# Designed miniproteins, single chains: the designs that were tried, part 47

Each design is a single chain, and the fold is of that chain. pLDDT is the mean over its residues in the fold that is shown.

## One batch from the design tools (miniprotein)

Design m1609
Fold by ESMFold2-Fast:
Structure m1609 (fold): chain A 92 residues (1-92)
Amino acid sequence: SEIEELIKKIEEELKATTDEEMRKILELILKGIREEKFLEGAKEAAELLLEKRMELNPDAPEAEKERARAKIEEIAKETAEKLEELLKKDKE
């Protein structure tokens, strides 16, 4: 249920965004979760792509950078938190 809510949130962010790079990042996070590579794949992809996003577009408009960063950070943080919850449950 909680992981389904996270997926829905990511899907709605995908529908709302017009930023191609942001879409690619969100799609990779979603794919990692859906393919059950969520612990390694989704978290690593989110962290790596956030770092890459900041490095690749130093000259991009500041407003666009801040909006993309804020959304990516929010999704990455929520994803990491849910990954930790699932990891604890799987250790049962």
Scores: mean pLDDT 62

Design m1610
Fold by ESMFold2-Fast:
Structure m1610 (fold): chain A 76 residues (1-76)
Amino acid sequence: SAEGLARVVATARELGLDEVAELLERLAALVERYGEDARTPEMEELEARLLELLTAWALEHGDEAERAHIRAVAAA
């Protein structure tokens, strides 16, 4: 949702995740232009990059069990 995206962008900026915030803002602009249910190649690429950055951040800052789960999923 647009409301949820705005909150996540604000949180990302507060955490210093400026690249994540930029990618979320770009995704929000595409959602506004094409609609919430639309799936364009650019949306898919932005979502993949967001997952990559958030996974890297979680591996650095998450608890040991969460890091173990992320590593297992990445290895599968």
Scores: mean pLDDT 73

Design m1611
Fold by ESMFold2-Fast:
Structure m1611 (fold): chain A 99 residues (1-99)
Amino acid sequence: MRVMVNVDQQEIDDIYQEARDVGRQTNNPDYKSIINVAMQFAQQGRYDSARQMINFVRDGIRDGVDVTTVIDRLISWAQANNDTWTVAALQAMRDVIAR
């Protein structure tokens, strides 16, 4: 949602800690790919999008849903927030994972 020119190291560290926690909950490389994209978003100052990606992955792992279902949920969230950058990134990832 909010993008900053200068990145906040504390926000990045917080997101990276959450990313590692969620990554520990799964051995699915596709979920790990979503987490990696979330970390890249954090480095770009897109903290809200990064946190939402991590939260949706965590929920998807707990629900035992398919990774494409998690991506579809994230795309819907990003579209509702007019976050065209996140939508584009997730659509590209979905196309790779759905193969």
Scores: mean pLDDT 78

Design m1612
Fold by ESMFold2-Fast:
Structure m1612 (fold): chain A 82 residues (1-82)
Amino acid sequence: SLADELAERLKEVAEEVEKKIKANPEWTEEEQRELAARKFAELMVEAVKEYPELKPLFEKILEILKKVDPKTAEIFEEEFKK
């Protein structure tokens, strides 16, 4: 299913982020968070391009992020505008 495909892609992104964080022990928690947010945003943009029906869901996620995590929301908006 689409949900299963997205879950698998999310796991791959999470593993890549963990690998990069482990390779860069000098990074601050802020830098680690920004990397994770950027990689997740890139995945979401790719998913919307392949499955346009996900656009309303991702717009809803962005709306929520603007209220609870404005920095992550800014990263999402930057990736979506590319």
Scores: mean pLDDT 81

Design m1613
Fold by ESMFold2-Fast:
Structure m1613 (fold): chain A 97 residues (1-97)
Amino acid sequence: IDKIFKESEALADKRYAEAGTSTKEQMKELFKEQAKLAKKAGYEDLAKAIEYRVKFLETHSKEYGLKAVEYAAKAYGIEFDKKEVEKRIEEVVEARK
């Protein structure tokens, strides 16, 4: 199951990297709309997670990636191991340089 999840994440990352400008802009607009709806519904942590995910996709900043996962974990009630997540985000950022 963990192997399938890693393959799914790699495929999503590859699709985003290969996507043309219009597709990337469409995805960013969709995420911005989702964040706005989550905030309006009172799901502040979910809205923050989506906002930081968009910033991470735009900048590949480790800080934004960490905040996105932290808020997602808080919104879904999942445990957040900062050190492990930080290492994984660093690997993704370095691979995209």
Scores: mean pLDDT 70

Design m1614
Fold by ESMFold2-Fast:
Structure m1614 (fold): chain A 63 residues (1-63)
Amino acid sequence: AAEELKERIVQGDPEALRELSRRYRAAGRDAEAAMFEKLATQPSLTPHQIAVALAALDDLEAA
């Protein structure tokens, strides 16, 4: 599941960002959830935004 989500984030898939947002919300981290939900509305992501999303997913998997 995590590997699939990472691949989709790298591709800029808005559904992957929405799923990341849902996972942050489930973890009680509403500020990060709102940030990723906003990123999901963008037509493209910068390399920095992709790196942030990947790091966030790794942080959630470690928690």
Scores: mean pLDDT 77

Design m1615
Fold by ESMFold2-Fast:
Parts: C-alpha cells; structure tokens; sequence
Structure m1615 (fold): chain A 87 residues (1-87)
C-alpha cells in the first residue's frame, strides 16, 4: 500500500534492514523453522548491538503486526529506532 511504502521509505537504511530481518525471522517462526529464526535473531543481535531478548520481542511483535496497516508498521519502526538509538 502507498502509505506503508511511504513509511518504510522514510526509515533509515538501518531501520529498513532490521525490519526485513525481523520479518524473515517472524515468517520462519510461523513456518515452524525455529532454528533458522533463532539464527537470524542471533545475527540481528550482533549486527545492531541489541540483546537477543529485545530482538525476540520485536520478532513476536512482527508476527502480530499487520504489515498492510500503516499505523502498525510505523509503531514497529519506532520501536526499532528506539533500540538502535540506545546503543
């Protein structure tokens, strides 16, 4: 949707990369591929310098997020930004 695309386009490259990684991990968890999801969570934790528990929380939020809802995508992006800024 145009609104969602605009929100994603307004994100930093780091926020977009984090959102993509979280979305892939969420998809893998939904598909029952928990080992692969955990591997991505570990990689995101190391790459962005945030705790594995915070990454898991964001993955769980992404699983519950309707990515067609601009408000939900914006809220998820804001949480990613807050964690990246706390480094």
Amino acid sequence: REEVARIIASMTEEQRDALMGLSVAALLKKAGREELADQIIDELSKEYGISREEVKRLVDKALETDLSDPEAVRELGEEIQRLLEKK
Scores: mean pLDDT 76

Design m1616
Fold by ESMFold2-Fast:
Structure m1616 (fold): chain A 90 residues (1-90)
Amino acid sequence: SDEEAEKNFELGKQYYKKGDLETAYKYFRKALNLSSDPEKYAPALIYVLYQLSADPEKLAEFIRYATAYRQKFGKTLEEMIAEGKKLIES
């Protein structure tokens, strides 16, 4: 549900603030999967994946989500990163 999506997103923000990017990633991914509007949380997931991109699995997932988001909204990588940062740090 969207209520569960928002709860998972807020947990992701808390872990991000603590510097636990791996746990933040898991909660942002869960928020996206539970949301009726996955695109609401996609920039936050993309931003965390970008920061975790030294891990090949995270890099592959980053490329997949960033490509899909770019195709749908025509946004640059810089714009996606800026949106994700704003969304998490709000």
Scores: mean pLDDT 85

Design m1617
Fold by ESMFold2-Fast:
Structure m1617 (fold): chain A 88 residues (1-88)
Amino acid sequence: PPPVSDERTLIVTNLSESTTDEDLRAYFSQFGEVTAAHVLRDPQTGRSLGIGYVGFASKEEAERAKEAMNGAIFKGKKLVVEPAVPLS
């Protein structure tokens, strides 16, 4: 799993069950260089937990993605995008 302790990493919640790692990477790549994208899944059932994370090459790219995508509709669901680490 990617590190949670970087200001370059966003937590995305309220994801559609149909959202894949590739969907997250492609959709967030418009804001900068995506270094990691992953949807959390139940290892027993393979079901999406509706939570993912996206890492960027820079803090500025992550901040732009958060501002643009928090509250955006993706696959019919309103996304909640937050920093993986609370900003001081």
Scores: mean pLDDT 77

Design m1618
Fold by ESMFold2-Fast:
Structure m1618 (fold): chain A 70 residues (1-70)
Amino acid sequence: SEDSAFDAALRAHLEAGDEEGLRAVYQQRKARIAETVTDPAERAEQLAALDESYRAMLAVLRGEDFELPP
């Protein structure tokens, strides 16, 4: 699925230490959500989840402390 492919791409860039590639995948997904999700509430929820995931991956890649909510 698209979500599985996106998750795999993020993981691959994280494992490779590729911050630029990680950012590119994030921006592409953000743009797609903005284009395809027409309901403002659903769009905001999906973008917030994407932002949280991206910031978590970026922090790990940069060697910063990060903890996912339970």
Scores: mean pLDDT 76

Design m1619
Fold by ESMFold2-Fast:
Structure m1619 (fold): chain A 63 residues (1-63)
Amino acid sequence: SKVEELIEEMKKRGEEVARGLGELLGETHVEVEVKQEGDKLVITITVGDLVLRFETDIPLLLQ
């Protein structure tokens, strides 16, 4: 589905961001999770002890 394609793209881009942050902070432990919770996507990026969590609405064009 288009929502699954969005999740995969967001995960890929999140992994790029997390890798860059890991290199900048000297951290080797990097993890990215993207999941759908109702009408929202929840993105969690973990870089060592740093945890970033944000939510975004699923675009209407992808419903």
Scores: mean pLDDT 77

Design m1620
Fold by ESMFold2-Fast:
Structure m1620 (fold): chain A 80 residues (1-80)
Amino acid sequence: MQEKLYEEHPGDREAVLKLAEAENPEIGVLMLKVAAGEASEEEKERLAELLSEKFGIPKEVARKVLDGDPEAGDIIEEKL
Protein backbone atom coordinates (compact mmCIF):
# COMPACT_ATOMS: atom_id res chain seq x y z
CA MET A 1 0.00 0.00 0.00
CA GLN A 2 3.00 2.29 -0.34
CA GLU A 3 2.35 4.74 -3.17
CA LYS A 4 4.12 7.86 -4.37
CA LEU A 5 2.03 11.02 -4.29
CA TYR A 6 2.89 13.58 -6.93
CA GLU A 7 0.67 16.49 -7.87
CA GLU A 8 3.30 18.99 -9.02
CA HIS A 9 4.51 16.93 -12.00
CA PRO A 10 1.42 16.71 -14.26
CA GLY A 11 3.38 18.00 -17.26
CA ASP A 12 5.68 14.99 -17.56
CA ARG A 13 2.87 12.48 -17.15
CA GLU A 14 0.56 14.35 -19.53
CA ALA A 15 3.24 14.81 -22.21
CA VAL A 16 4.08 11.10 -22.29
CA LEU A 17 0.41 10.11 -22.41
CA LYS A 18 -0.40 12.67 -25.12
CA LEU A 19 2.35 11.21 -27.32
CA ALA A 20 0.94 7.70 -26.84
CA GLU A 21 -2.62 8.89 -27.60
CA ALA A 22 -1.55 10.71 -30.77
CA GLU A 23 -0.40 7.43 -32.34
CA ASN A 24 -3.16 5.13 -31.02
CA PRO A 25 -6.72 6.38 -30.35
CA GLU A 26 -7.50 3.25 -28.30
CA ILE A 27 -4.94 4.47 -25.76
CA GLY A 28 -6.84 7.76 -25.50
CA VAL A 29 -10.13 6.02 -24.74
CA LEU A 30 -8.55 3.85 -22.04
CA MET A 31 -6.70 6.85 -20.56
CA LEU A 32 -9.99 8.68 -20.10
CA LYS A 33 -11.31 5.75 -18.06
CA VAL A 34 -8.13 5.59 -15.96
CA ALA A 35 -8.21 9.37 -15.33
CA ALA A 36 -11.87 9.13 -14.28
CA GLY A 37 -11.03 6.30 -11.87
CA GLU A 38 -13.48 4.02 -13.67
CA ALA A 39 -10.94 1.72 -15.32
CA SER A 40 -11.08 -1.90 -14.21
CA GLU A 41 -7.90 -3.85 -13.51
CA GLU A 42 -8.33 -5.48 -16.92
CA GLU A 43 -8.62 -2.10 -18.65
CA LYS A 44 -5.54 -0.78 -16.84
CA GLU A 45 -3.67 -3.94 -17.83
CA ARG A 46 -4.76 -3.55 -21.45
CA LEU A 47 -3.65 0.08 -21.51
CA ALA A 48 -0.31 -0.87 -19.94
CA GLU A 49 0.05 -3.58 -22.61
CA LEU A 50 -0.64 -1.08 -25.40
CA LEU A 51 1.88 1.38 -23.95
CA SER A 52 4.39 -1.44 -23.49
CA GLU A 53 3.98 -2.47 -27.14
CA LYS A 54 4.10 1.15 -28.35
CA PHE A 55 7.24 2.17 -26.44
CA GLY A 56 8.91 -1.23 -26.12
CA ILE A 57 8.96 -1.06 -22.33
CA PRO A 58 7.99 -3.69 -19.75
CA LYS A 59 4.26 -3.82 -19.05
CA GLU A 60 4.87 -3.26 -15.32
CA VAL A 61 6.66 0.04 -16.10
CA ALA A 62 3.74 1.16 -18.27
CA ARG A 63 1.36 0.28 -15.43
CA LYS A 64 3.39 2.45 -13.05
CA VAL A 65 3.06 5.40 -15.45
CA LEU A 66 -0.73 4.95 -15.32
CA ASP A 67 -0.55 4.94 -11.51
CA GLY A 68 1.31 8.28 -11.64
CA ASP A 69 4.85 7.07 -10.94
CA PRO A 70 7.20 9.81 -12.24
CA GLU A 71 10.20 7.45 -12.53
CA ALA A 72 8.26 5.25 -14.95
CA GLY A 73 7.26 8.35 -16.90
CA ASP A 74 10.93 9.32 -17.27
CA ILE A 75 11.72 5.87 -18.68
CA ILE A 76 9.05 6.18 -21.38
CA GLU A 77 10.11 9.76 -22.20
CA GLU A 78 13.70 8.55 -22.72
CA LYS A 79 12.38 5.87 -25.10
CA LEU A 80 10.64 8.50 -27.25
Scores: mean pLDDT 63

Design m1621
Fold by ESMFold2-Fast:
Structure m1621 (fold): chain A 87 residues (1-87)
Amino acid sequence: KAKEELVKALREAAEKAVEKVKKESSEEEAEETRKRLEEAIKTMETEGPEAGLKELGIMAREAPTGAAAEALREVAEILRKKKEELE
């Protein structure tokens, strides 16, 4: 139940983050950000919320560009707050 709500929140936050990166940086960085967020979504669906959040944090550190890293960090913060509200 909580996992489904978190996956939904992650998908919504991911779409907004990708749009922001596209406007602030480039379409190429937006596509890379989208791919990383899709991987985090799959990890959360298969391994659970904690694994998904950990994967998202790793991806944010791995991204060398400021806009992509900021977007991934914002998504992670949104999901952490959502998880706290659900549990």
Scores: mean pLDDT 77

Design m1622
Fold by ESMFold2-Fast:
Structure m1622 (fold): chain A 65 residues (1-65)
Amino acid sequence: SAMEAAKEQALQQARARLEGLAQKLLDSGAAESAEVRQEGENILVLTYVSGGERHEERLDVLLLL
């Protein structure tokens, strides 16, 4: 359906955005490690370590629709 296609598109765009952010954090030396993972169908999580501390950013894809 059109709504399912829109959700899949939003998920792909959001994932690419977070993966790009993770790469920038690694390339700039701002983070020691960075990774993106998916929790359930609608939540993307960026986890990174900076200054010895673990940070986590959560994005609900449904907020983009």
Scores: mean pLDDT 83

Design m1623
Fold by ESMFold2-Fast:
Structure m1623 (fold): chain A 78 residues (1-78)
Amino acid sequence: KDDEILAEAKREIDELTKKAIDYAKQGNISEAARYATAAALVAVGYALELTDPQKRDELIAYAREAIKKVDEAVEKAK
């Protein structure tokens, strides 16, 4: 079950992160922030459902890297 939860979480984070980056590249920082926040909340929700600490750490690291990419896109758009 944890493998399926982790895979689903990563898919949703990727989709939301892609939208956030696309909005950041357009200079729409408000929408970029909204989708980045949604990605972070998705990560928190799934992390609380994971029972394996290693998979939880993997998801947290994945989410941090995804948010970092959004931040980099926002800084480049300024």
Scores: mean pLDDT 85

Design m1624
Fold by ESMFold2-Fast:
Structure m1624 (fold): chain A 57 residues (1-57)
Amino acid sequence: AAAKEALGQKVKDASDKVGQAYQTGTLDQTQELSKKLQAEVDKAKKKTEEELKAAAA
């Protein structure tokens, strides 16, 4: 309880600092980058798994 409350405060402070850095104006780009990265990773993973199975067969 008390420890969780203290942790929450630290998370809040970190959030504020992120908000400050974020004020640099790249939210949309960061969001798009994150989504593109996730899609790229998923695609590469599926491709690698398929290629591995095909090569092993």
Scores: mean pLDDT 66

Design m1625
Fold by ESMFold2-Fast:
Structure m1625 (fold): chain A 96 residues (1-96)
Amino acid sequence: AEEAARAFIEWMVDRMKNIDGVGGVGKRGKELAEEIAKKYNVPYETAEGLTPESDAVAVAVNGKPITLYARGPTPEIVDEAARLAEELAQKAAEKK
């Protein structure tokens, strides 16, 4: 499942021209966010999940958050990952 999720994320990200940042929630979400951030040389932010098995990953593309992975999600976990990615996009837009 994680390998398929990673392959899907990579496929999606390769088609997104402008990635501003990555948000990861939970243990696997944090790991995936760090891997994506390193590969694409973008900033990342992470947060703890609400349960040990809750994970989410979102990327911001042109200021818009897109959730790429979620496992055992509550809406709050998905929203948190999206919020982290969106905040990074806004910080990137403020740099001149």
Scores: mean pLDDT 73

Design m1626
Fold by ESMFold2-Fast:
Formats: C-alpha cells, sequence, structure tokens
Structure m1626 (fold): chain A 81 residues (1-81)
C-alpha cells in the first residue's frame, strides 16, 4: 500500500508541474500496481476509477475535499489485502 501512496503523490506532483509525460507513466504504473495487489478484478477496477475521479476533482474542479474522500475510498479497497 505504501507503494500505491508514493505513486499517487508522485503523479500528483507531476500533474502540478505540468509534466504530462511523467504523469502518464506514473498513472500506468499505479494502475498496474493496483491490479497486481487487488486480486478481485471488480474491486481493482473500482479503486482505479476512484483514483481517477480523485485527480479529476483536484485538477479539473478544484474540489480538494472531494478528492481526498475519493482517495481514501480507493485506499480502503487496496488495503483489504
Amino acid sequence: IEEIKKLYEELKKALEAGDYISANKLWEELKKLIEEKVKDKKKAEEAIKLFEESFIAYFGNGDEKLAEELYKKALEIVEKE
């Protein structure tokens, strides 16, 4: 789970810096790591969507509170081993 948190923070920094090439690579790594950690495909897909919606809330809508709530929900899915 710490690796997922680290990738999320690195992706967030890349997006803030406008480094979309690094952001795209980090997003692909994050998706792959979630798919590897979460054996239930449906739960893996749900977690990926929640992380995606979290980034949209931060950078698309400026809704930091919603972004944090979505991020927390995504982490709870991946923390269930």
Scores: mean pLDDT 79

Design m1627
Fold by ESMFold2-Fast:
Structure m1627 (fold): chain A 62 residues (1-62)
Amino acid sequence: DKLDEIFSKVDSLENARKAYKEILKILAEKSHPVTKKALEENIDDLNPFDLYKRYVELLKKE
């Protein structure tokens, strides 16, 4: 999936978080309520593996 490709190409944890937040923002702008709620979560303390789990959760709920 294109979200997985974007996430896998980041070279640091900070870049991974930025990419994930940007994707969530784009999805929220498309008026998906579940993704808008996810954007409100504090993801700054999540490691890359937990970020990937959050991404998978979004796909299941969208």
Scores: mean pLDDT 57

Design m1628
Fold by ESMFold2-Fast:
Parts: sequence; structure tokens; C-alpha cells
Structure m1628 (fold): chain A 83 residues (1-83)
Amino acid sequence: MPSLEEVKELLRAELERGRELGELARLGALAAAGAYLEGLDEEEQRELVEFLAELLGLPPATVRRGIERIRALEEAQPGSYFE
């Protein structure tokens, strides 16, 4: 698995790549973050959530809830909002 720093760069790239799509880019970044969180320890997970919160301009608690919500949607409806 990539390092925490590599994960941060990947999430930034996801947002930049989808910037023209706006909300879809944001949802993509949250989904990617959720997948990466499983490979990280608690301290790294906290740092990743704080990084994504700064990148999205949202509170860390909101970002964490967003990730959990998207993961629940992915489990219930795989690929429903992405190609």
C-alpha cells in the first residue's frame, strides 16, 4: 500500500482530475479516502481526514461522516454514482 504522503497526493490528484465535475470530484475523493483508511492506523487515518478536510474546506467531523456515508452507499449500491 502507498504511504500516507502518497495517499494524500492521490486524493489531491482525484480532486484536480475531476475539478470540472465539481461535486463528483468531491465524492470521488471521499470514496477513495474511505478505501485507503482501511490500510492506515488510527493516527494516519486522523491525519488523512484532517488533510482532506483542509482540501475540501470542511470540518474533519463532516469529512469523516461523508466518508462513512459514501462507504455505506457503496456497500448497498456498488458503483451507483460512478462509472
Scores: mean pLDDT 68

Design m1629
Fold by ESMFold2-Fast:
Formats: structure tokens, sequence, C-alpha cells
Structure m1629 (fold): chain A 73 residues (1-73)
């Protein structure tokens, strides 16, 4: 579930995922397939980070996973 993934990458418990943590998440979820490019990571972050603060909170992360699930399902 998205909340479990968020918790695993939010190692310091500050309630946000930064760009580097998000990159690691995408690489992990894309194992066995083509690795995501920096451009793809930036596009995904831009789609989630509506406030432009450079981090993703749990609510934004869950919204993005919902959109990703619909496009992949």
Amino acid sequence: PPSEWFRMFDRDGDGVIDREEFRRLLVASNRGAEPPSDEEIEAALAAMDKDGDGVVDEEEFEAWVREFGLSNA
C-alpha cells in the first residue's frame, strides 16, 4: 500500500519525501524494466508537487499513486 511505501522512504519521520527518496522509489518500482530517466522523475515530481516546495507529503504521494494505478491498470 502507498502509506507503507511512504513510511519506508520517510526514514527521518518528517512526513515528506524529497526528490532523492522519490527517485529511489521509482527505481525500485521499475525493477526488471527500463530505469526511469531524470526527465521522467522531474515530470512526476512536478505533477505531484503542486506547491513547488520540492518535497512530497503523504497526501500528494497517495494522489499520485492513485493516478499511476489508473494509467497502469
Scores: mean pLDDT 64

Design m1630
Fold by ESMFold2-Fast:
Structure m1630 (fold): chain A 74 residues (1-74)
Amino acid sequence: MEKEANELLEKAKEYLKELKSLSEDAGKQGQAALNQIKTLISKGLSDPSKADEYLGKAKDIVKGLEGAVEEMKK
């Protein structure tokens, strides 16, 4: 889990940097999403029996950030 969690955090940080470069408002939304990802990872580390559930939710948020970056680049 820790390795996967770190990979998700790095991807989220990369998308956040892209969003901040495109728009201040997009940067704020990206920061909120990154905070949600961090919270989900923390919950998964605290409850290993639900780690996959929380990791899945974090992955969905990362996909949302990727989609936001792609839409903003159009």
Scores: mean pLDDT 81

Design m1631
Fold by ESMFold2-Fast:
Structure m1631 (fold): chain A 86 residues (1-86)
Amino acid sequence: MVEKLKKQAKELELLALQAEGDVQGAILRGSALVTKYELAGDEEKKKEAEEEYNKKVEELTNLYNSLRAQYEEAKNLAKLAEELLK
């Protein structure tokens, strides 16, 4: 039982770390696009790029927060189960 809970926590930790990487990647790619249009003097394209990357970052951040919350719950359950079986 405890081993399964620990494995579940580790799997959720991995998913949360991957989701965090996706958020960071989206921020970097979005910043690059905004900078590209800023250098071109295209205020309209700059605003479009900001809106697009903000939406992507929001979606990915929501997924990351969900996975992180699930990881914390799984970690706490694994710890509680380990303490109860001592």
Scores: mean pLDDT 85

Design m1632
Fold by ESMFold2-Fast:
Structure m1632 (fold): chain A 92 residues (1-92)
Amino acid sequence: LLSPLGKAIDAGDVEKAEAYLRELERLAEEALPSASPEVQELLRAIVENARKAVEAAKAGDKSKAAAYYAAAGVNLAALSLLDPELAERLKE
């Protein structure tokens, strides 16, 4: 989800970026109730940074979109150390 989201942002495809963001949010919401507090914090950070990346892309701010997307990627890398299966599902 985060990987195709990044490609949509790079392509300027806002509609696809918003669709991937919605799927990312849905998957995170499904995972939250059974996640540890640390995993919950990372899930919220990933979703928040992904939302900000899409908002920046919609505003035409490529630099901010790239920065927020990179921040989401860093949080995803941290999640992969705690829950590699969940991280892989969020990445695809």
Scores: mean pLDDT 83

Design m1633
Fold by ESMFold2-Fast:
Structure m1633 (fold): chain A 105 residues (1-105)
Amino acid sequence: GEARLREVEEVGRQVLEELRQGGDPRQLIQRLYGTTVSAIRDAFRAGDWELARRIADVGIRFLEEMLELLKSDPNAKPEDILEVEIAIGLLLIYRGLARLLLSRQ
C-alpha cells in the first residue's frame, strides 16, 4: 500500500543524495530499481494496478534524475548510463502493463 510507495520515494531521495556525494552509480541504480520492482510486484500480487502505476511513475522519475546527473558528470561511465536507461525502459513496461490492466477493470 502507501508504505511501499513511501519506501520507493525515500530510497529515491537517498540514492540521488549519495550519487551527488560520489557514491557508486551501479550500486545506487540497482538499489533504486530493485526496491521499485519489488514494490510493483507486491502491488500486482495484490491486484492494485493503480498503486503499481504510481510506484512505477515514482521510480521512473528518480531514475530520470539519476540519468541527468550521470550525463552531466564527465567521469560517468557509459555502462552506468546504459544501465539506468535500461532500468527506465523496464519500468516503462511495468507501468504500461499496469495501465493496460487498470483500463480493463
Scores: mean pLDDT 89

Design m1634
Fold by ESMFold2-Fast:
Structure m1634 (fold): chain A 86 residues (1-86)
Amino acid sequence: ATVTLSLVEAVEMLAEKLGAEESALEGARVLQELAPDARVTVPADPTAEELHRAVMAAVAALARDPELARRIAEFAGVDVSDIVVP
């Protein structure tokens, strides 16, 4: 089974598994506001590796849109890659 999570939900789950990263969570919230349809699809009980891979893929896809990347930089001052919990 799979579940579809918002970008914020996926980053929150990843932070819980790896450790709390407030800056990553705030960045994910801003990015989700700018791209409200951004979603991450993962297994129903994902591992940290599966969550990280899915979040990286979602952030990379958003970063490939130059219009969205510009809006993110303009409003959030964040690099979309920084939203991925290390």
Scores: mean pLDDT 69

Design m1635
Fold by ESMFold2-Fast:
Structure m1635 (fold): chain A 68 residues (1-68)
Amino acid sequence: HHMMRMRELERRYYERIRRRVRELLEKGASLGEVIGMLRIRRSVARMAGDEAEERALRRVIEELEREA
């Protein structure tokens, strides 16, 4: 099912992105630096037409901006 597959891919991207965010913050990256990197990655995903990755990145960015 197309919608189920997209939701599954988005969840997998979301989990990987969140894990990477934690690693970067623990390594001493600032929240602003992390958000900047994610925004660049989102633009790349958007150009590539990877809707699942773009949606996951957008969600993580919005969550991090609320934490700032």
Scores: mean pLDDT 83

Design m1636
Fold by ESMFold2-Fast:
Structure m1636 (fold): chain A 102 residues (1-102)
Amino acid sequence: AKAVIVVAYNEKEAEELKEILEKELGATVEGVVVMSDSNGDFAKLIEAVKAAVAASTAAAPVIVTMIDDPAVAAELAAATGAPVVQLKSLKLEEIKKAIDAA
């Protein structure tokens, strides 16, 4: 199972994604970052994700996000050095395929 950091728009989205990742895919969710906690401040979001990656016990965590802005994914990858998986849906088959490819 892969270690993952969840980056979501809001707490409900984060909880749903975490449940699928942990219960269905057996992934270890090492951190959760919610954009609403940053009051829409992208720089604060990036710093929170960097902190979550640094706090991870895994050497190579994967960032998983429902944020569909490609600029967010590119900046997260650049700031952390971690692979970023952008999900368009919470379909188990799509999530599994995307994470396995990362």
Scores: mean pLDDT 76

Design m1637
Fold by ESMFold2-Fast:
Structure m1637 (fold): chain A 103 residues (1-103)
Amino acid sequence: SKRIGIIVVAKDDKEYFPKAMEKVREYLAKQKEPVELVLVDDGSTDGTRELLEEAARELDAEFPHVTSTVLSLPDIGSDEAIRKAASTIEADELIAFDAKELA
């Protein structure tokens, strides 16, 4: 069975978060394969981390094929954050987004 990894990196992206999560939810609803979702907070100070933690709980409850994890990093930059998140999951296909680009 093919496993899909999705990584979303956010830093002070509270403004973009609702639209980014809408797009993630739309993608998850179309997927039939198991998904590991890593929501990365890269050192936010605006409440983004709390939004990611809430989203992880909601998505896990809504989608039985999805497992969501929140990863907290100390402002290392999107590229390094993606590499770090990718190292925490096993996936056959990886999709990575910066939250502001997804919105």
Scores: mean pLDDT 82

Design m1638
Fold by ESMFold2-Fast:
Structure m1638 (fold): chain A 97 residues (1-97)
Amino acid sequence: SEVEALEAAALAAIRAGDRAAALAAFEQLLKTSTDLEKVLAAGERLVALAEELGDKELAAELLILLGKYLLEHSTEKELLDKGIALILKGIGILLEL
């Protein structure tokens, strides 16, 4: 699917250290997908890879984008609370850079 291709592109960009390409691919994934669970799973995989590779700035930016998406596209309290927590985690990382 297009969503799977965009996730693969984002993962490849993260591994290459290309933050701009990683963010662009993820933003396109967020615009393309209507499946909240797929977006959350993909976003969590991208964040985990950025964290594993030590790219704290990229991990923070991905967390903020994912959290913002949950706030804009969910009405469920648990997902809204998760969105807030992701944004706060991302901001916390950026404040320590």
Scores: mean pLDDT 89

Design m1639
Fold by ESMFold2-Fast:
Structure m1639 (fold): chain A 100 residues (1-100)
Amino acid sequence: STPEDWTLSQISALGLRLGIPASVILAVEMLLEEGRITPAEAVEILRRLAAGEPLPEWVRQQIQELIREYEAEREKHRDDRGRVLGLDLLITFLEEALRL
């Protein structure tokens, strides 16, 4: 299969095999789920990180935009404790990815 055909689970498995931190793998998965990056871009990001390269600035910007969207969703649903907890966890993983 070409990277364009890869599933989320195949990309996650690649990240684990390459020793990429879990927060970064989850950030890449979230960007894929939201349609912000392609499977081919996800594979390239993970390979570059495995080679010791930093997160590309455009990827950092996509993560920051996703954090802002989740923060807005959290405020919209502030009285829904379960949804707020879920969004807080997602925001935490995205923020951890930006620190690496």
Scores: mean pLDDT 86

Design m1640
Fold by ESMFold2-Fast:
Structure m1640 (fold): chain A 82 residues (1-82)
Amino acid sequence: MKEELRRQAIELLEQAGRYYDQGDYQRALQLASQAYDLAKKAGDKRTQASALGLMGVAYEKLGRTDEAKRLFEEAQKLFAEA
């Protein structure tokens, strides 16, 4: 069960990355948020941190610098724990 959640989180994160590369930052943010939730349920701190990082760069592209800063700080803490 946790392994399936981890796989789904990674697949969503990869899809979010593709939307980010295409300049669709809103869809990238939505999918990265979903990946974060699944990774959290799976206990996968590395995928959680990666999802927060992608959300952070998406917020930067949308001009939401304060939200981006908070997400990067949270991602750094999770990477240190992973």
Scores: mean pLDDT 86

Design m1641
Fold by ESMFold2-Fast:
Structure m1641 (fold): chain A 89 residues (1-89)
Amino acid sequence: MAEEVAKLLAETGAEIEDRELDVEEGEKALVEMLKKMESIDEELAKELLELLKELAEALRKGDEEKVKELQEKIDEIMKKLKELLKKAE
């Protein structure tokens, strides 16, 4: 879910100064999630990746308005991918 991904990115950002390994783990989890999405719809997965990168930057800068806007867009894409993933199972 987009909210879970946003939380993962926020946790990764918070841990960046304390532990580099936590950042690497967050990145690996995100890459695995994106790989699953790419196998379902490559174009939607690519669009999601770009939004997630923007969300990570907005979260680091504390741009609350931008975070909210990006979360809404990510949620729409995640909803579409979730429907496709449910059909693939």
Scores: mean pLDDT 64

Design m1642
Fold by ESMFold2-Fast:
Structure m1642 (fold): chain A 100 residues (1-100)
Amino acid sequence: SNREEARLEAEIAEGLSLISIGISKLTGDAEFAAEKVAELGVEALKYAGRLGEVDVVRETKERFLSMLDDITKEFGNEESGKKGKEKVEKGYEEGLKLAA
């Protein structure tokens, strides 16, 4: 189903996000994790939107905002976390528009 496909893409984006966080832990580059997590989240949000899966768009937004909060707590880079959240919020608006 479209919902299963949208959720699978979101799960893949989450997995790649965890790899990016791991890279940031090894390199000390907190900005890299925030930027990559936001980028992956935006793509997952737009994908769910194109499939018309509004519930998955909402679930994905909440998950990626939570991941960006966790990055800020782990690394202390509040500005990168804020920029990442702004990108995810815009991706959410675009995803909802695509689903309409």
Scores: mean pLDDT 88

